# Designed miniproteins, single chains, continued (5): the designs that were tried, part 79

Each design is a single chain, and the fold is of that chain. pLDDT is the mean over its residues in the fold that is shown.

## One batch from the design tools (miniprotein)

Design m18727
Fold by ESMFold2-Fast:
Structure m18727 (fold): chain A 90 residues (1-90)
Amino acid sequence: SEKAIEETHEGSRLLQEARDLVGTDPEKAAELATKGYELMTGRKLTDEQRKEVIQKALDAIQEALAQGKSPGQAFRAGMNAIMEKFKELE
């Protein structure tokens, strides 16, 4: 559907913005990555579920950065946490 295509494009844009922000604003990166993935999958999270996913993404990003990983590696860690939590909530 047109809506699904628009949501996929918006989700992709948010994920790109999150990638750019992961090293400078990890909290914003976690928020944008979670919203982007939610839009790309077409799933609607509750406010409580969204907060849980954002926290897991932020924890993964912060841990990767604390370990000296690159921003790109930290973004990948955040995305893995988002995908795992989405599967858990299914």
Scores: mean pLDDT 87

Design m18728
Fold by ESMFold2-Fast:
Structure m18728 (fold): chain A 97 residues (1-97)
Amino acid sequence: SLEEEMIELLKEAGMSEKEAETLVQSILDSTDDEEMRRLLVELVAALLKGDGEKAEEKAREIAEMLIEKYGLDESLDLDELAEIILLSLKNALELLK
């Protein structure tokens, strides 16, 4: 299942099984969009691995989805929104250490 794939991806990135299950459950509770769920998990995994290029790519894809699917203002700078998403998740992950 997608849930099992997301848990395994986070475990491969260095999370414990319990931490991965908790984060995946929080993502599932936050959005019904499977594409958003996958992008959020991939972004967290990239950040945990220190893959800055992959993290920036995923943050940008999330920013594009927020503008196009969720009706955020089209005048918002895509790169600024992606940076806000990236920095917010980096800060959240540092608090979990």
Scores: mean pLDDT 80

Design m18729
Fold by ESMFold2-Fast:
Parts: structure tokens; C-alpha cells; sequence
Structure m18729 (fold): chain A 62 residues (1-62)
């Protein structure tokens, strides 16, 4: 998956916030979008991609 530098930055922010487990998906999307200047739609796509990969990993470890 080809990501711009801002998309990689957004993914890193999302991973950090997800690891803390204290923010909702909407808050994570908004914070990453605001920090990087990406649209909410783009941030949502990045978050859903991360969630899919984490779910796949969780299923493999369960």
C-alpha cells in the first residue's frame, strides 16, 4: 500500500491512540486528520485499514 508522508504520520498517530484505548474511533480520526491536514474521509480509510490488520493479527493469536 503506497502512503504519502502525511498518511504515514496519520497512521502512527492512530496506532498510538488505539494502543492507549482511551479514545473513540471518531476522536482518533479527528485528531489524526487535524494533526496531518488530511480529510476525515482519508483518515477514516487509514483507520479502517489499521483495524482490519489488527483484527487479522488478533484472530491469528486467539
Amino acid sequence: MELSKKEVEAANIMLLLMSEGKKSDEEIIEEAARHTGLSRATATKILRRIEALREETRAALA
Scores: mean pLDDT 76

Design m18730
Fold by ESMFold2-Fast:
Structure m18730 (fold): chain A 89 residues (1-89)
Amino acid sequence: SLEKEVEKALEEANRLAEELAENPSEEKALALLEALKALVEKLAKVGKVELARKIFESVAPHLEKLFPDSEEVKKAIKEVEELLKKAEA
């Protein structure tokens, strides 16, 4: 059950990343970051926090570069980082 939830969360994050790459928008970046929050929580429950960190670090710098003036994107990135820090503790 939890493994299936992780698989679905990964599929959702990948789908949103592809949609963002095809037609970038702040709304899509925020949707991807929300999906990453859900993915981090599920990966933490299955003991794969290091994988969650690697996925986050592969995505967050690109979103900051695409939307450097978006306070909403910066806030959402910070929220994912805080979830990772709590999961790593």
Scores: mean pLDDT 85

Design m18731
Fold by ESMFold2-Fast:
Structure m18731 (fold): chain A 82 residues (1-82)
Amino acid sequence: SSLPAFVEEDLKTIEDRLIAFLDKRIELLHPDLPEEKKEKLKEKIRKAIKLKPSLDEINEIVAALVNGDLDKLEELLEKIIK
């Protein structure tokens, strides 16, 4: 069986990378997005990742970020948090 600490370390790395990618995508595709909305999305990413989403769910989040689809991103994050 996998050690819980290993999974937590991997999830933290994924969280940090997704947040960094969000920042870059917002700068390129949504430069006028208010900082409050950006911080809200970052907090939702942190909450969602702590719930240990599947690789398929992580891939859907990455796809939404690549496309700059913030509405789809928020929908996916809310679905995981629910």
Scores: mean pLDDT 79

Design m18732
Fold by ESMFold2-Fast:
Structure m18732 (fold): chain A 107 residues (1-107)
Amino acid sequence: MKEDAEKTSKALKIAEIGFKRIDEAVKAGNLLEAAVYLLATEKLIKKYSKDPEEMIEKLRNYAVNLLAEKLGISKEEAKKLFDQAVAEASQRPEEIERTVKELEKEV
């Protein structure tokens, strides 16, 4: 119970930091960087949380909503663009690994 609470606390802090980094990248127009932060944040949430799915969906939905608002496009189109950026980011495992280590040092 106590160790589970500590892991959940770390997962929430990682999600908060990851969300902030994704927000900054989307506002800067750097979708690839936003996707790298999303994938790195998802790996850490899965490591520290028993119920990672809800946090991951929340982060993805927020990223898509931010992108839609920033570009003035539909949520469906924003999701399509973000999914493409995620597919590209997934081909950069070294960048994801480096970002995971960066985020994990913050907790």
Scores: mean pLDDT 82

Design m18733
Fold by ESMFold2-Fast:
Structure m18733 (fold): chain A 79 residues (1-79)
Amino acid sequence: MAADRELAERAAAEIIAAGERAALRSLSQGKSFDEARAVWRATAEAKLAELAGTLSPAALAHARDLVDATPVREAPKVP
């Protein structure tokens, strides 16, 4: 249980980072923030689908919850 939670948290962090990079690339190409958000979500969904074969159902569900709970607003909030 704890190991699955840790794996899900690491997976979610990687998915969030990948989505953030894809969104920033979209913005750098002159696309709107709404389009960047859509790209972020699409990237996250694709990564979660890839993990469906690797993570347990419980870990996958937890990773999805963490990704969905991520505050995707205006810009990434990291100093």
Scores: mean pLDDT 75

Design m18734
Fold by ESMFold2-Fast:
Structure m18734 (fold): chain A 65 residues (1-65)
Amino acid sequence: ASAEVKERLKRAAVEAARAGDLEGFGLYVAGLLAIGASTKEQAEAAGRAARAGDLERAVELVRSM
């Protein structure tokens, strides 16, 4: 996938996390995994952080993808 698609998905995931939209966050992280921008392990770690309420860590993990 293009770098532009990756950056849009990363921004959408960050905004979803900040809004407390865990379903949206999960969909955008799944999108990043689907385009090869993250590993399964990175995606699972980001999802765990978001579900634990560690939004700062969830955002850091997405930004590192």
Scores: mean pLDDT 84

Design m18735
Fold by ESMFold2-Fast:
Structure m18735 (fold): chain A 74 residues (1-74)
Amino acid sequence: ALEEMEARVRALAEEVNAAHPDYTDESVLTPEQRALIEALLEGLEARARELREEYPEESERLLAELERQREALK
């Protein structure tokens, strides 16, 4: 479960980097693509919070990584 979440977070990061290596240029992402990525991040954050009771340290690390990815989209 946690390993699957980490794999999904990693896959998302790699997909964003591969498709948008220069994502610091806001013109690269359409509003629809940005909304989809934000929705995915929100879902992963909610799931990571659910795992906090069983995997508190790993859950916190996942939430920190997801927050970093969210900040990169601003």
Scores: mean pLDDT 66

Design m18736
Fold by ESMFold2-Fast:
Structure m18736 (fold): chain A 89 residues (1-89)
Amino acid sequence: SHTKTVEVEAGETKFVQLSDKIGAKITLDPETKTVTVTVIDVEVGEKKSVTVPVEDGVVTEIELGDYRVTVTLSGTPERVTLTLTLTKL
């Protein structure tokens, strides 16, 4: 499994590469106080997204094909830290 930690500021969109095939796009919206995480298979162009509230200890999972991305979130609507763990199913 691969684990990456990223910081995202209000109104920012970040891209993080989790493997050669799987990336994640992360957007922090300070108006709605939400983070949207989009998991992308860069070879086939398939995507799946989830939107979660900015709260400490929020954990969510996104499954795309044979992969699962577990997301743990902490911080405030001004700046969040996400830990993303990629697991092959």
Scores: mean pLDDT 82

Design m18737
Fold by ESMFold2-Fast:
Structure m18737 (fold): chain A 97 residues (1-97)
Amino acid sequence: MLEELKKKMEEIIKLVEEALKSEPEKAEELIKKADELAREMAPLVHELMEQDEETRKEVEKLVKETLKKVLKLLSEYYKKQGLLSEEEIERIEKALK
C-alpha cells in the first residue's frame, strides 16, 4: 500500500511537469489525469493513516514532499507566464520550508 501511494505521487509529479512543458490543450488533459490519480490516492491515504503512528508519519512526510514539489513546479510555471515575480516565488518556497 505505501509503495502504491508513493508510485501514484511520483506519477502526479511527472504529469504536472509534462503539463507545464505542453501546449494548453495537452496540459489540460495531463492535469485531469493528475486529478484522477489524486482522487484514487485519497482512499489509500485514509487506509494507511488508520494503521499505526509510524505509518501515519511516513504518509504525512510523503504528502508534504509531494505538495512541496508540485507547488514549486507551479510557481516556476506562473513565473514563466509573468503571473508571479521572483520575490513572490521566493516567499512561497520559504513558506514551504
Scores: mean pLDDT 75

Design m18738
Fold by ESMFold2-Fast:
Structure m18738 (fold): chain A 78 residues (1-78)
Amino acid sequence: SEAVEAAKLAPTDPEKAVAELAKLLEDPDPQVRIEAAVYLALMASEGIRVAEEPLRKALEDPDPRVRTAAASGLANLG
């Protein structure tokens, strides 16, 4: 999974991990976008604040599962 590969960067380069996951939020496959939103939400729960912007964009996603993951992640930052 591309989202898993991006998330593996988080311990050494959280900004790059967030940037790669943000790109996956634009994927045509809703399963890829769900996975990206879940990993961004997990990073937000760890205090990685650069995840905030892509999570806010994910609130506009057509898939309710992506929106739910985004809302949960943002709650952990506020």
Scores: mean pLDDT 84

Design m18739
Fold by ESMFold2-Fast:
Structure m18739 (fold): chain A 68 residues (1-68)
Amino acid sequence: DVEELLKKAEEVAKKLGEAVAAGDAKRAMQILSENEVPISIEEVNEALRARDGEGLREKVIEAAKKKL
């Protein structure tokens, strides 16, 4: 179901964004691997360096929408 997939993507995006904003690289990598997020490790590392949790969250949601 498209709506269930989008809801899950939004929840994962929120958790990943929070981990990145907090600078928690270990948690961010765990979320990325456990949820098969369509974002590269390099993009997550760039967001961690910038502490841009909001920007990463938007990228995850956009990538999920484009695949549906």
Scores: mean pLDDT 78

Design m18740
Fold by ESMFold2-Fast:
Structure m18740 (fold): chain A 73 residues (1-73)
Amino acid sequence: SEENMERVWREAEAVFTGLKAGMIAGEVKEKKGYSREEALRFAFSVAGYIADRILREGLTEEEAIKLAEELGK
């Protein structure tokens, strides 16, 4: 069904955007002197958090990126 496929693609897009945002947050942590391992763990945590907020609240990619940068502080 079209509605089912749209839902699956929306979920995939949210996960992909979450991963991009998470990587940005991780890079911010690395710049602050965190180890690569610590930055990557943080990045994955942020990725999941952002993906959930996109799906639940309709967070835009721009909002997701700005939030990720703030979380990386």
Scores: mean pLDDT 87

Design m18741
Fold by ESMFold2-Fast:
Order: structure tokens, then C-alpha cells, then sequence
Structure m18741 (fold): chain A 65 residues (1-65)
């Protein structure tokens, strides 16, 4: 649930062009995913985790420019 919420906020930050906020949200999402290594929860949130990783790659590319 929290990972889903963070993923949604991350998308909103990217649409708004707030890459600093988006980077912080990505960090929070990754931290929350690792804090709760519940096998069932990890499986259910795999797509969200992969989305956060892809979005993070885009954020880093934009920030490095």
C-alpha cells in the first residue's frame, strides 16, 4: 500500500517536472520495499518496484544532464 502510494506520487512529481521530489520519492519507495521483505508483499509489489527502478533511471538521466 505505501509502495503504491509512493509510486503514484512519484509519477505526479515527474509530470510536474519536480525531479528533486521524484528522486526523494524513489529513495523512499526503495527503502520501504526493502524494509518489509514479506514474500507475498514483494511478489504483489514486483511491478511497482520495477516501475520505480525505471522511473529512477529516467530521473538520474535528467538530473545528470
Amino acid sequence: SKIQEISKQLGEALVAGDYEKAAELKKQGEAEWKKNPNLEQLALNKEIGEKLREIGDEIQKELLS
Scores: mean pLDDT 70

Design m18742
Fold by ESMFold2-Fast:
Structure m18742 (fold): chain A 55 residues (1-55)
Amino acid sequence: SLMSLDFIRRLLEHISTWPREVMEKSAKGLLAFLKEHRPDLYEEVKELAEELLAK
């Protein structure tokens, strides 16, 4: 699948290495996209993404 849970986790790992401003925008954008189009994946990665935004 083009949008598997594993793919999204790897994408978040990549995003986590970016400068904070870009990381925050990218992570929030990804979460908004997943919430609208793939709520199943949103629930699985929400906690991890929230941890990234809290650092």
Scores: mean pLDDT 78

Design m18743
Fold by ESMFold2-Fast:
Structure m18743 (fold): chain A 74 residues (1-74)
Amino acid sequence: DEGFQIIKEAYERGLKAGKELDDEELQKLIEEVRKRNKELIEEMKKANLPLQQSHFLIPEAFEKGAKEGKKEKA
């Protein structure tokens, strides 16, 4: 439930970014999301927090949304 919501929100955020941002800004944002998520997972690992597959899917969901939003704008 919460996991699905997080994935859906990531996708929607990506979709909006794809529609609103230029190609260069969108590409930068996708890379930033990947960097931040990787850091967050690393932090969770160091804190001995349980890691769920949904956490790894956040950047993929965002990227898919962004790609789809960009296609719709193009």
Scores: mean pLDDT 79

Design m18744
Fold by ESMFold2-Fast:
Structure m18744 (fold): chain A 118 residues (1-118)
Amino acid sequence: SKAQAYALTAYLGDLSYLVELAKNLKEIDLSSPAVAFVAAAINRVKDVETLLEALENAIKSGAPVELIELFLDKIVRMKDKEAMIKAYKLLKESGDPRYEPLIKRLEEYLKFFGIEVK
């Protein structure tokens, strides 16, 4: 419904809907084409701050691990160390055990770039 509509709009090029879509990712059927629209929208974002805001909304709304992973894969590909550190902190602060594998993955990426995580 609303989440799928936002996913489609973000896919068609209006990235402002990605932040709103992120609040509703828990409603996305992982077997639906909406997952591909979310992935495409994330991949088109060039602004790190918008991507991090959408990630924070997704985490706070309890989004599935598979959708959070799409945000992290994009952040890592952008090679922005500060963004990776911020994403790591957001995941740790969530306290959600579903995100532990993603936290560990980010720790390994940060270590590869010579960044300390505390």
Scores: mean pLDDT 78

Design m18745
Fold by ESMFold2-Fast:
Structure m18745 (fold): chain A 61 residues (1-61)
Amino acid sequence: SMEEELQRVQEQILNAKSVEEALQIGLDAVARDPRLAEPILQFLEDIGRSDLAAALRAALA
């Protein structure tokens, strides 16, 4: 389900070893399911990673 995929992506982002890895995880997830874009962006804002949210938005444009 989208919810299970979102939870997996959130865990992968939290365990990412670099900003570049976290960004790539987000981009790959959105490429697989575009519906994940807004949930991932909201998650990044919620955890205080507005820098990653801005970078992901820019990369998706």
Scores: mean pLDDT 88

Design m18746
Fold by ESMFold2-Fast:
Structure m18746 (fold): chain A 80 residues (1-80)
Amino acid sequence: SLSKTQLEAESLLALGRMAFWLGMLERARELYEEAVRLLEAEDPRSPLLAEALAHLGDVYAALGDDEKAAAYRARAEAIA
């Protein structure tokens, strides 16, 4: 069973993916950053947190911030 926080984070991840697909990069960033905050507080080693961090890496790469993209991808890989 999923906690309320995990369900909220999953909803944010779904909305973030839609925003990213539509090219709404700043909105995707906001949604994924919110998901990261919720998931990090609940379980800093969760697979959902790794997924959210990887998606943030993709958003920052699309925004042209390669340094932040690399940092978020490294954080995602560390959780694995």
Scores: mean pLDDT 87

Design m18747
Fold by ESMFold2-Fast:
Structure m18747 (fold): chain A 65 residues (1-65)
Amino acid sequence: MELDGEEQYEKGKEMYEQGNIAGALYGFLESATEEAIEEIERLSKELGRDLSKLIEKARERLKKK
């Protein structure tokens, strides 16, 4: 809530490095940047999870901002 988009992206990256995958995905989703969307897509492939709904949500947030 107190983080801007870039700060949420950095927080997501930090959480991923700490092994907090759920936190990383949340940070990338809330970031709503093209870089964050690409990271969610990359993690979807890496983790073998379908994150299409998160990617769609992030793109809608990007359009709003």
Scores: mean pLDDT 75

Design m18748
Fold by ESMFold2-Fast:
Structure m18748 (fold): chain A 67 residues (1-67)
Amino acid sequence: MSMVEYFTEEARKALEKNQDNPEKAKEIADKAKATATSLFTDLGREDDKAAVVAEIDKLLAETLAKS
């Protein structure tokens, strides 16, 4: 599993567990993006950083649509 896949899968699981709490879901997404941004910046992987952020935003939108 790639690091991009790892971060997006972890975010998806956390968001699915908090589908009934939009505020908590947003908090989880923000923390996941911050963690991924920090890690990929340290590794110099700007494209991977952008991909992870975009996928987390998409997963958050899907979670909020189910609420």
Scores: mean pLDDT 80

Design m18749
Fold by ESMFold2-Fast:
Structure m18749 (fold): chain A 71 residues (1-71)
Amino acid sequence: SDAELRELFREGARKVAEILNLSEEEAEELAEKAYRNYNTPPEDWDPQQIADVKEILELVAKAAKVVEEKE
């Protein structure tokens, strides 16, 4: 369902935010950007959506590196 999908993006964003010490507001913004980009075909992405995807990928990569350095 749409509600379940939105909650999955919120859960993922909260995990990234927790690892990177981001605010709840930043986590919510990240979740909204991810959800919007998931529901838009890549062929229809505007320049802002492309920038948002780049930001999401950079944050996920940063979080993965932090987790790797702790192990």
Scores: mean pLDDT 80

Design m18750
Fold by ESMFold2-Fast:
Structure m18750 (fold): chain A 113 residues (1-113)
Amino acid sequence: MLSLEELVEEVNELLNKLDELVRKAIEALKNNDLESAKKYLQEMIELLKEAAEKFKKNGQEELAEVLREAAKKVEELLKNLDKLSPEEAIEKLKELFKELKEEIGKIVEKKKE
């Protein structure tokens, strides 16, 4: 089982990696580079799924579920990317990442209590 300090460090590392991928995906969408945007969304899905399995293995089932649901939402965005304007795709990606950060933050704060 992860210590609280190890959990916070792992979460911060994950969120930093996701933030970088989100920024790269947004930049690709702004440049009408759908191939790069799809690549970064796929990398986000893989990272979220890997993190979910890791957290589940370490007894962090609530975090694992949040990450699994986030991966599903990114998969739906990727499937529908060709049907969305770049602006709509950017807005959906920003909303998804904001919701993910809020849900993770609530779980981490609950564990500090």
Scores: mean pLDDT 86

Design m18751
Fold by ESMFold2-Fast:
Structure m18751 (fold): chain A 80 residues (1-80)
Amino acid sequence: SKIEEIKKELLEMLENGILDPEKWGKLVEEYAKLALGLDEEKAKKLGELAKKRVMAVAGELKKEEQDEVREEIEKLSEEL
């Protein structure tokens, strides 16, 4: 299943410490559409937030931007 392939790729990236924001964001967007049944706009937003979180871990985001991403993830999680 495509959902199982996406889940496997996300898990492999986590287990191997792969910091690829673009790939992570795209996989999260696809997972949100296919597994969580989110509409295109919400799935896209979740993917962008997931991308920014990986950027933060990689040191590509300032502290203030990291805090904003955390708050947006919290709000989106409450809508799911």
Scores: mean pLDDT 75

Design m18752
Fold by ESMFold2-Fast:
Structure m18752 (fold): chain A 100 residues (1-100)
Amino acid sequence: MIDEGIALYNQGDYQKAVDLFQQAISVLTGVDRGMALFNLGLAYYNLGDYQTAARYFQEAISLLPDSSKWLPLRNLGRAYRKLGDYEKANEAFTEAQKLM
């Protein structure tokens, strides 16, 4: 399921990727759910829905181990930057840098 969603995302079919990742998060738990939420955030970011992307990146961060949080944190910073929240963007980028 996640792999099919990633394939659609890589093809630029962001809406179909969203649909598959939303199905995945309903049946996944823990780290796997965190990864699906991260990919869902990426799809929404590419659709221009930065507020929804930021929310899913935050949910992904809550489920992922520290070794895997740096990339969602960096993308959270990018989403906040698009929303004009430079304070939150800088905080997210700083947290990502600490985990790299």
Scores: mean pLDDT 85

Design m18753
Fold by ESMFold2-Fast:
Structure m18753 (fold): chain A 88 residues (1-88)
Amino acid sequence: MDERLYEELLRAAGELLEEADRLAEEGAEAARKGDYRAAAEKTREAARKLREAARRAEEAGVPREVVEGLRRAAEDLLKLAEEFEKKA
Protein backbone atom coordinates (compact mmCIF):
# COMPACT_ATOMS: atom_id res chain seq x y z
CA MET A 1 0.00 0.00 0.00
CA ASP A 2 1.20 3.54 -0.80
CA GLU A 3 2.02 5.35 2.47
CA ARG A 4 0.03 8.36 1.27
CA LEU A 5 -3.07 6.25 0.56
CA TYR A 6 -2.67 4.57 3.96
CA GLU A 7 -2.56 7.99 5.68
CA GLU A 8 -5.68 9.12 3.77
CA LEU A 9 -7.47 5.91 4.79
CA LEU A 10 -6.53 6.40 8.47
CA ARG A 11 -7.66 10.03 8.26
CA ALA A 12 -11.08 9.12 6.83
CA ALA A 13 -11.74 5.93 8.82
CA GLY A 14 -9.68 6.86 11.89
CA GLU A 15 -11.89 9.84 12.72
CA LEU A 16 -15.03 7.69 12.44
CA LEU A 17 -13.42 4.97 14.57
CA GLU A 18 -12.49 7.54 17.25
CA GLU A 19 -16.08 8.88 17.21
CA ALA A 20 -17.42 5.32 17.52
CA ASP A 21 -15.12 4.60 20.49
CA ARG A 22 -16.21 7.82 22.22
CA LEU A 23 -19.92 7.07 21.65
CA ALA A 24 -19.52 3.45 22.82
CA GLU A 25 -17.78 4.67 26.01
CA GLU A 26 -20.56 7.24 26.62
CA GLY A 27 -23.08 4.41 26.17
CA ALA A 28 -21.21 2.20 28.65
CA GLU A 29 -21.12 5.05 31.21
CA ALA A 30 -24.86 5.63 30.78
CA ALA A 31 -25.51 1.90 31.31
CA ARG A 32 -23.39 1.91 34.51
CA LYS A 33 -25.59 4.73 35.83
CA GLY A 34 -28.78 2.83 34.88
CA ASP A 35 -29.68 5.22 32.04
CA TYR A 36 -30.45 2.48 29.53
CA ARG A 37 -32.23 4.83 27.12
CA ALA A 38 -29.11 7.00 26.73
CA ALA A 39 -26.97 3.84 26.62
CA ALA A 40 -29.05 2.45 23.72
CA GLU A 41 -28.95 5.77 21.82
CA LYS A 42 -25.17 6.24 22.18
CA THR A 43 -24.40 2.60 21.34
CA ARG A 44 -26.60 2.79 18.22
CA GLU A 45 -24.77 5.98 17.16
CA ALA A 46 -21.44 4.16 17.61
CA ALA A 47 -22.71 1.34 15.36
CA ARG A 48 -23.63 3.86 12.64
CA LYS A 49 -20.12 5.37 12.79
CA LEU A 50 -18.53 1.91 12.45
CA ARG A 51 -20.71 1.14 9.41
CA GLU A 52 -19.63 4.41 7.78
CA ALA A 53 -15.97 3.61 8.62
CA ALA A 54 -16.39 0.18 6.98
CA ARG A 55 -17.90 1.79 3.87
CA ARG A 56 -15.03 4.29 3.54
CA ALA A 57 -12.44 1.57 4.15
CA GLU A 58 -14.04 -0.57 1.42
CA GLU A 59 -14.05 2.37 -1.03
CA ALA A 60 -10.36 3.02 -0.22
CA GLY A 61 -9.45 -0.61 -1.07
CA VAL A 62 -8.83 -1.88 2.47
CA PRO A 63 -8.70 -5.72 2.65
CA ARG A 64 -12.11 -7.44 2.90
CA GLU A 65 -11.19 -9.05 6.25
CA VAL A 66 -10.72 -5.62 7.88
CA VAL A 67 -13.95 -4.27 6.36
CA GLU A 68 -15.88 -7.35 7.53
CA GLY A 69 -14.40 -6.94 11.02
CA LEU A 70 -15.74 -3.37 11.21
CA ARG A 71 -19.18 -4.50 9.97
CA ARG A 72 -19.28 -7.30 12.56
CA ALA A 73 -18.32 -4.84 15.32
CA ALA A 74 -21.20 -2.58 14.22
CA GLU A 75 -23.66 -5.52 14.31
CA ASP A 76 -22.44 -6.45 17.82
CA LEU A 77 -23.05 -2.85 18.98
CA LEU A 78 -26.57 -2.92 17.50
CA LYS A 79 -27.31 -6.11 19.48
CA LEU A 80 -25.95 -4.43 22.62
CA ALA A 81 -28.17 -1.38 21.97
CA GLU A 82 -31.20 -3.71 21.67
CA GLU A 83 -30.34 -5.23 25.07
CA PHE A 84 -30.09 -1.75 26.63
CA GLU A 85 -33.43 -0.77 25.05
CA LYS A 86 -35.10 -3.87 26.58
CA LYS A 87 -33.91 -2.70 30.03
CA ALA A 88 -35.16 0.86 29.50
Scores: mean pLDDT 81

Design m18754
Fold by ESMFold2-Fast:
Structure m18754 (fold): chain A 73 residues (1-73)
Amino acid sequence: SEKEVVRLQTLRGMYEISEVALEVVKERALANPRISEEKKRELVAELEAARRETRERIAELEREIARLEEELA
């Protein structure tokens, strides 16, 4: 249904915002002189893992939206 497509689009938008937020946190961490280089590497690794998971979820939602849009066409 069209309502289901809108729901999934909203959820996708929330994950897209989360992906942007993770990148901002990464940039801020790398620019922070109070964080050690070792801790920066640890944080970047954690943030990159979280970003990959978020991107995979976005891709899943995009596939689901496309499938529903094909069914509604």
Scores: mean pLDDT 86

Design m18755
Fold by ESMFold2-Fast:
Structure m18755 (fold): chain A 87 residues (1-87)
Amino acid sequence: SMEELEKWAREQEEKIKKKEVFEEEIEVETEDGKKVYLKVITTDEKLTDEEIKKILEELKAEKKKLEEEEGVEAGIVVEFLSVKPLP
């Protein structure tokens, strides 16, 4: 559920404080029964605009492929998190 995903996101925030890098792909079902593909990228380095654009283009291509091949409605959410270096 979305509530479980929010709990997972909170746990990732705690790990971010430890200066870790995370990348995870999750498929979740929304309350209205739609499938949503989520890609969460967390890094202790600042991502460049080019890297962000590349990730977004890949996700848009995946969404189009899912909608055309499976005939399902798919949502894509991308969340970028950055962590400041520990002192």
Scores: mean pLDDT 52

Design m18756
Fold by ESMFold2-Fast:
Structure m18756 (fold): chain A 61 residues (1-61)
Amino acid sequence: KVNYDQSVLDSIEVTEEQKKLAEELLPKSTEEKSKILSKIKDEEERIGIQQALLVLETKKA
């Protein structure tokens, strides 16, 4: 398959800070991730972290 995971990473403007936060959230439960993400008022920040988290989950599989 084509490197869709890397294409997704390239498509999203995820900062290193957002990636770090996503990595910190990765080992947490789904409920805890949702709670933490809900506390983020900035929608762009929340979406960036969510996308980074999804990419990390996909790469892990």
Scores: mean pLDDT 68

Design m18757
Fold by ESMFold2-Fast:
Structure m18757 (fold): chain A 73 residues (1-73)
Amino acid sequence: MAELELLETFEGKENKEKAIEFLVSLPEQDVLIKVDGKPFMVVRTPLTREEAEILVSKAFEMGDVIEFYRILR
């Protein structure tokens, strides 16, 4: 089974900018994004600000809690 490490959690749309900055700041790795405890997307970081903004905006349209997990190989 793939092992997951919780990196950060953001609750509420008011934290959208913090979530974008967090994603942009991450070094190269595979990240699982969960929304309200459900898998949403897997991304390879680093992301551009535009990519992070689109992803985070879409995630907060689907739910209130976004969790970022590092995927351990």
Scores: mean pLDDT 84

Design m18758
Fold by ESMFold2-Fast:
Structure m18758 (fold): chain A 102 residues (1-102)
Amino acid sequence: EKVFEFELQAPGVAEEKFSGGGKFKITVEATNLGDAPATVTVLVRDENGQIVAELKLDVAAGETAVGSKEVELKEGTYTIVVSVSSDNPLTRVKVTVTVEKL
């Protein structure tokens, strides 16, 4: 299990990497610390930049949203791209991405 923690202010983008292959469960937990709704997008890209998984969460002001997706990946190195958008550019969101091998 790998856990990546992010704190982003909209508009914000952060990246992390992991390596592996097989079946994985990707869980995203996003807490909106701001006063406006936010959208959190988590993309998993392979070494060629192709999207192999996508999760999108709409997170109301002051709320927490959780989403998960199971994916089967070829052995390789993957980039997790977390982006946050909101109508309020001071909106802060805490995002936890958990990558669990099944």
Scores: mean pLDDT 85

Design m18759
Fold by ESMFold2-Fast:
Structure m18759 (fold): chain A 78 residues (1-78)
Amino acid sequence: GAMLAAEAALRLARMAANAMVEKLGVQPVSVEEEAEGDRARVVVTMDDGTVITAEAEGNRAVAVARHGDKEERLELEV
């Protein structure tokens, strides 16, 4: 049902965000999560000012980390 779709999307967005956190090796200070239908968004703010935005829709998730002029991307598909 609709609840399972939202939960799956949120899990995928969390996985993408966590993979980016591990890649960067920085400490998260805040996490915001939002899920609706088959979409989810996770925003993680790091102690160095880096902001990670992970968005999932269906079977795909993209995490983008921004710090000043530097940007890194990570994509997940299940």
Scores: mean pLDDT 82

Design m18760
Fold by ESMFold2-Fast:
Structure m18760 (fold): chain A 68 residues (1-68)
Amino acid sequence: SREELERRAQALIDEAVEVLRAHPGSPISQQLFALVQQLIAALGAGDEERAQALIDQLSQLIEQARQQ
């Protein structure tokens, strides 16, 4: 559902913000910021398919950032 999608998106955005706060200006942080902006735009447009793809991309990039 859209409600479940928005809930998952918000959780990932919160995680991305923590990474951004810890590593401002890094290349990975710039990519995270761009993906967060795209995800917010997709959710605002009601594009659930694009939002799901962006959630998957954001989740993977957050895991990569945590390993550095």
Scores: mean pLDDT 83

Design m18761
Fold by ESMFold2-Fast:
Structure m18761 (fold): chain A 83 residues (1-83)
Amino acid sequence: MVSQEELDREVEIALHEIKAAVSLIDANRFIKQKKYDEAAKSYEDAAQHYRRAAELATGPEREHFQKLADEYEKKSKELKKKA
């Protein structure tokens, strides 16, 4: 049965995942506009939110969020080279 503490942690993870998704939407919009510096910042913000989700998560879910954070940090660095 889900405890209140577990539920609160799951909600916090979900909020970080939502914030990361919003940042990815912003990044995609900036890329379409060729605003690569702004897109890089948005990917960096998404990576930060996935890092926070990973800190709260355990097991395979933690690994998943760590991989997403690493992916978007890499994409941010690639875009900064174009800016």
Scores: mean pLDDT 86

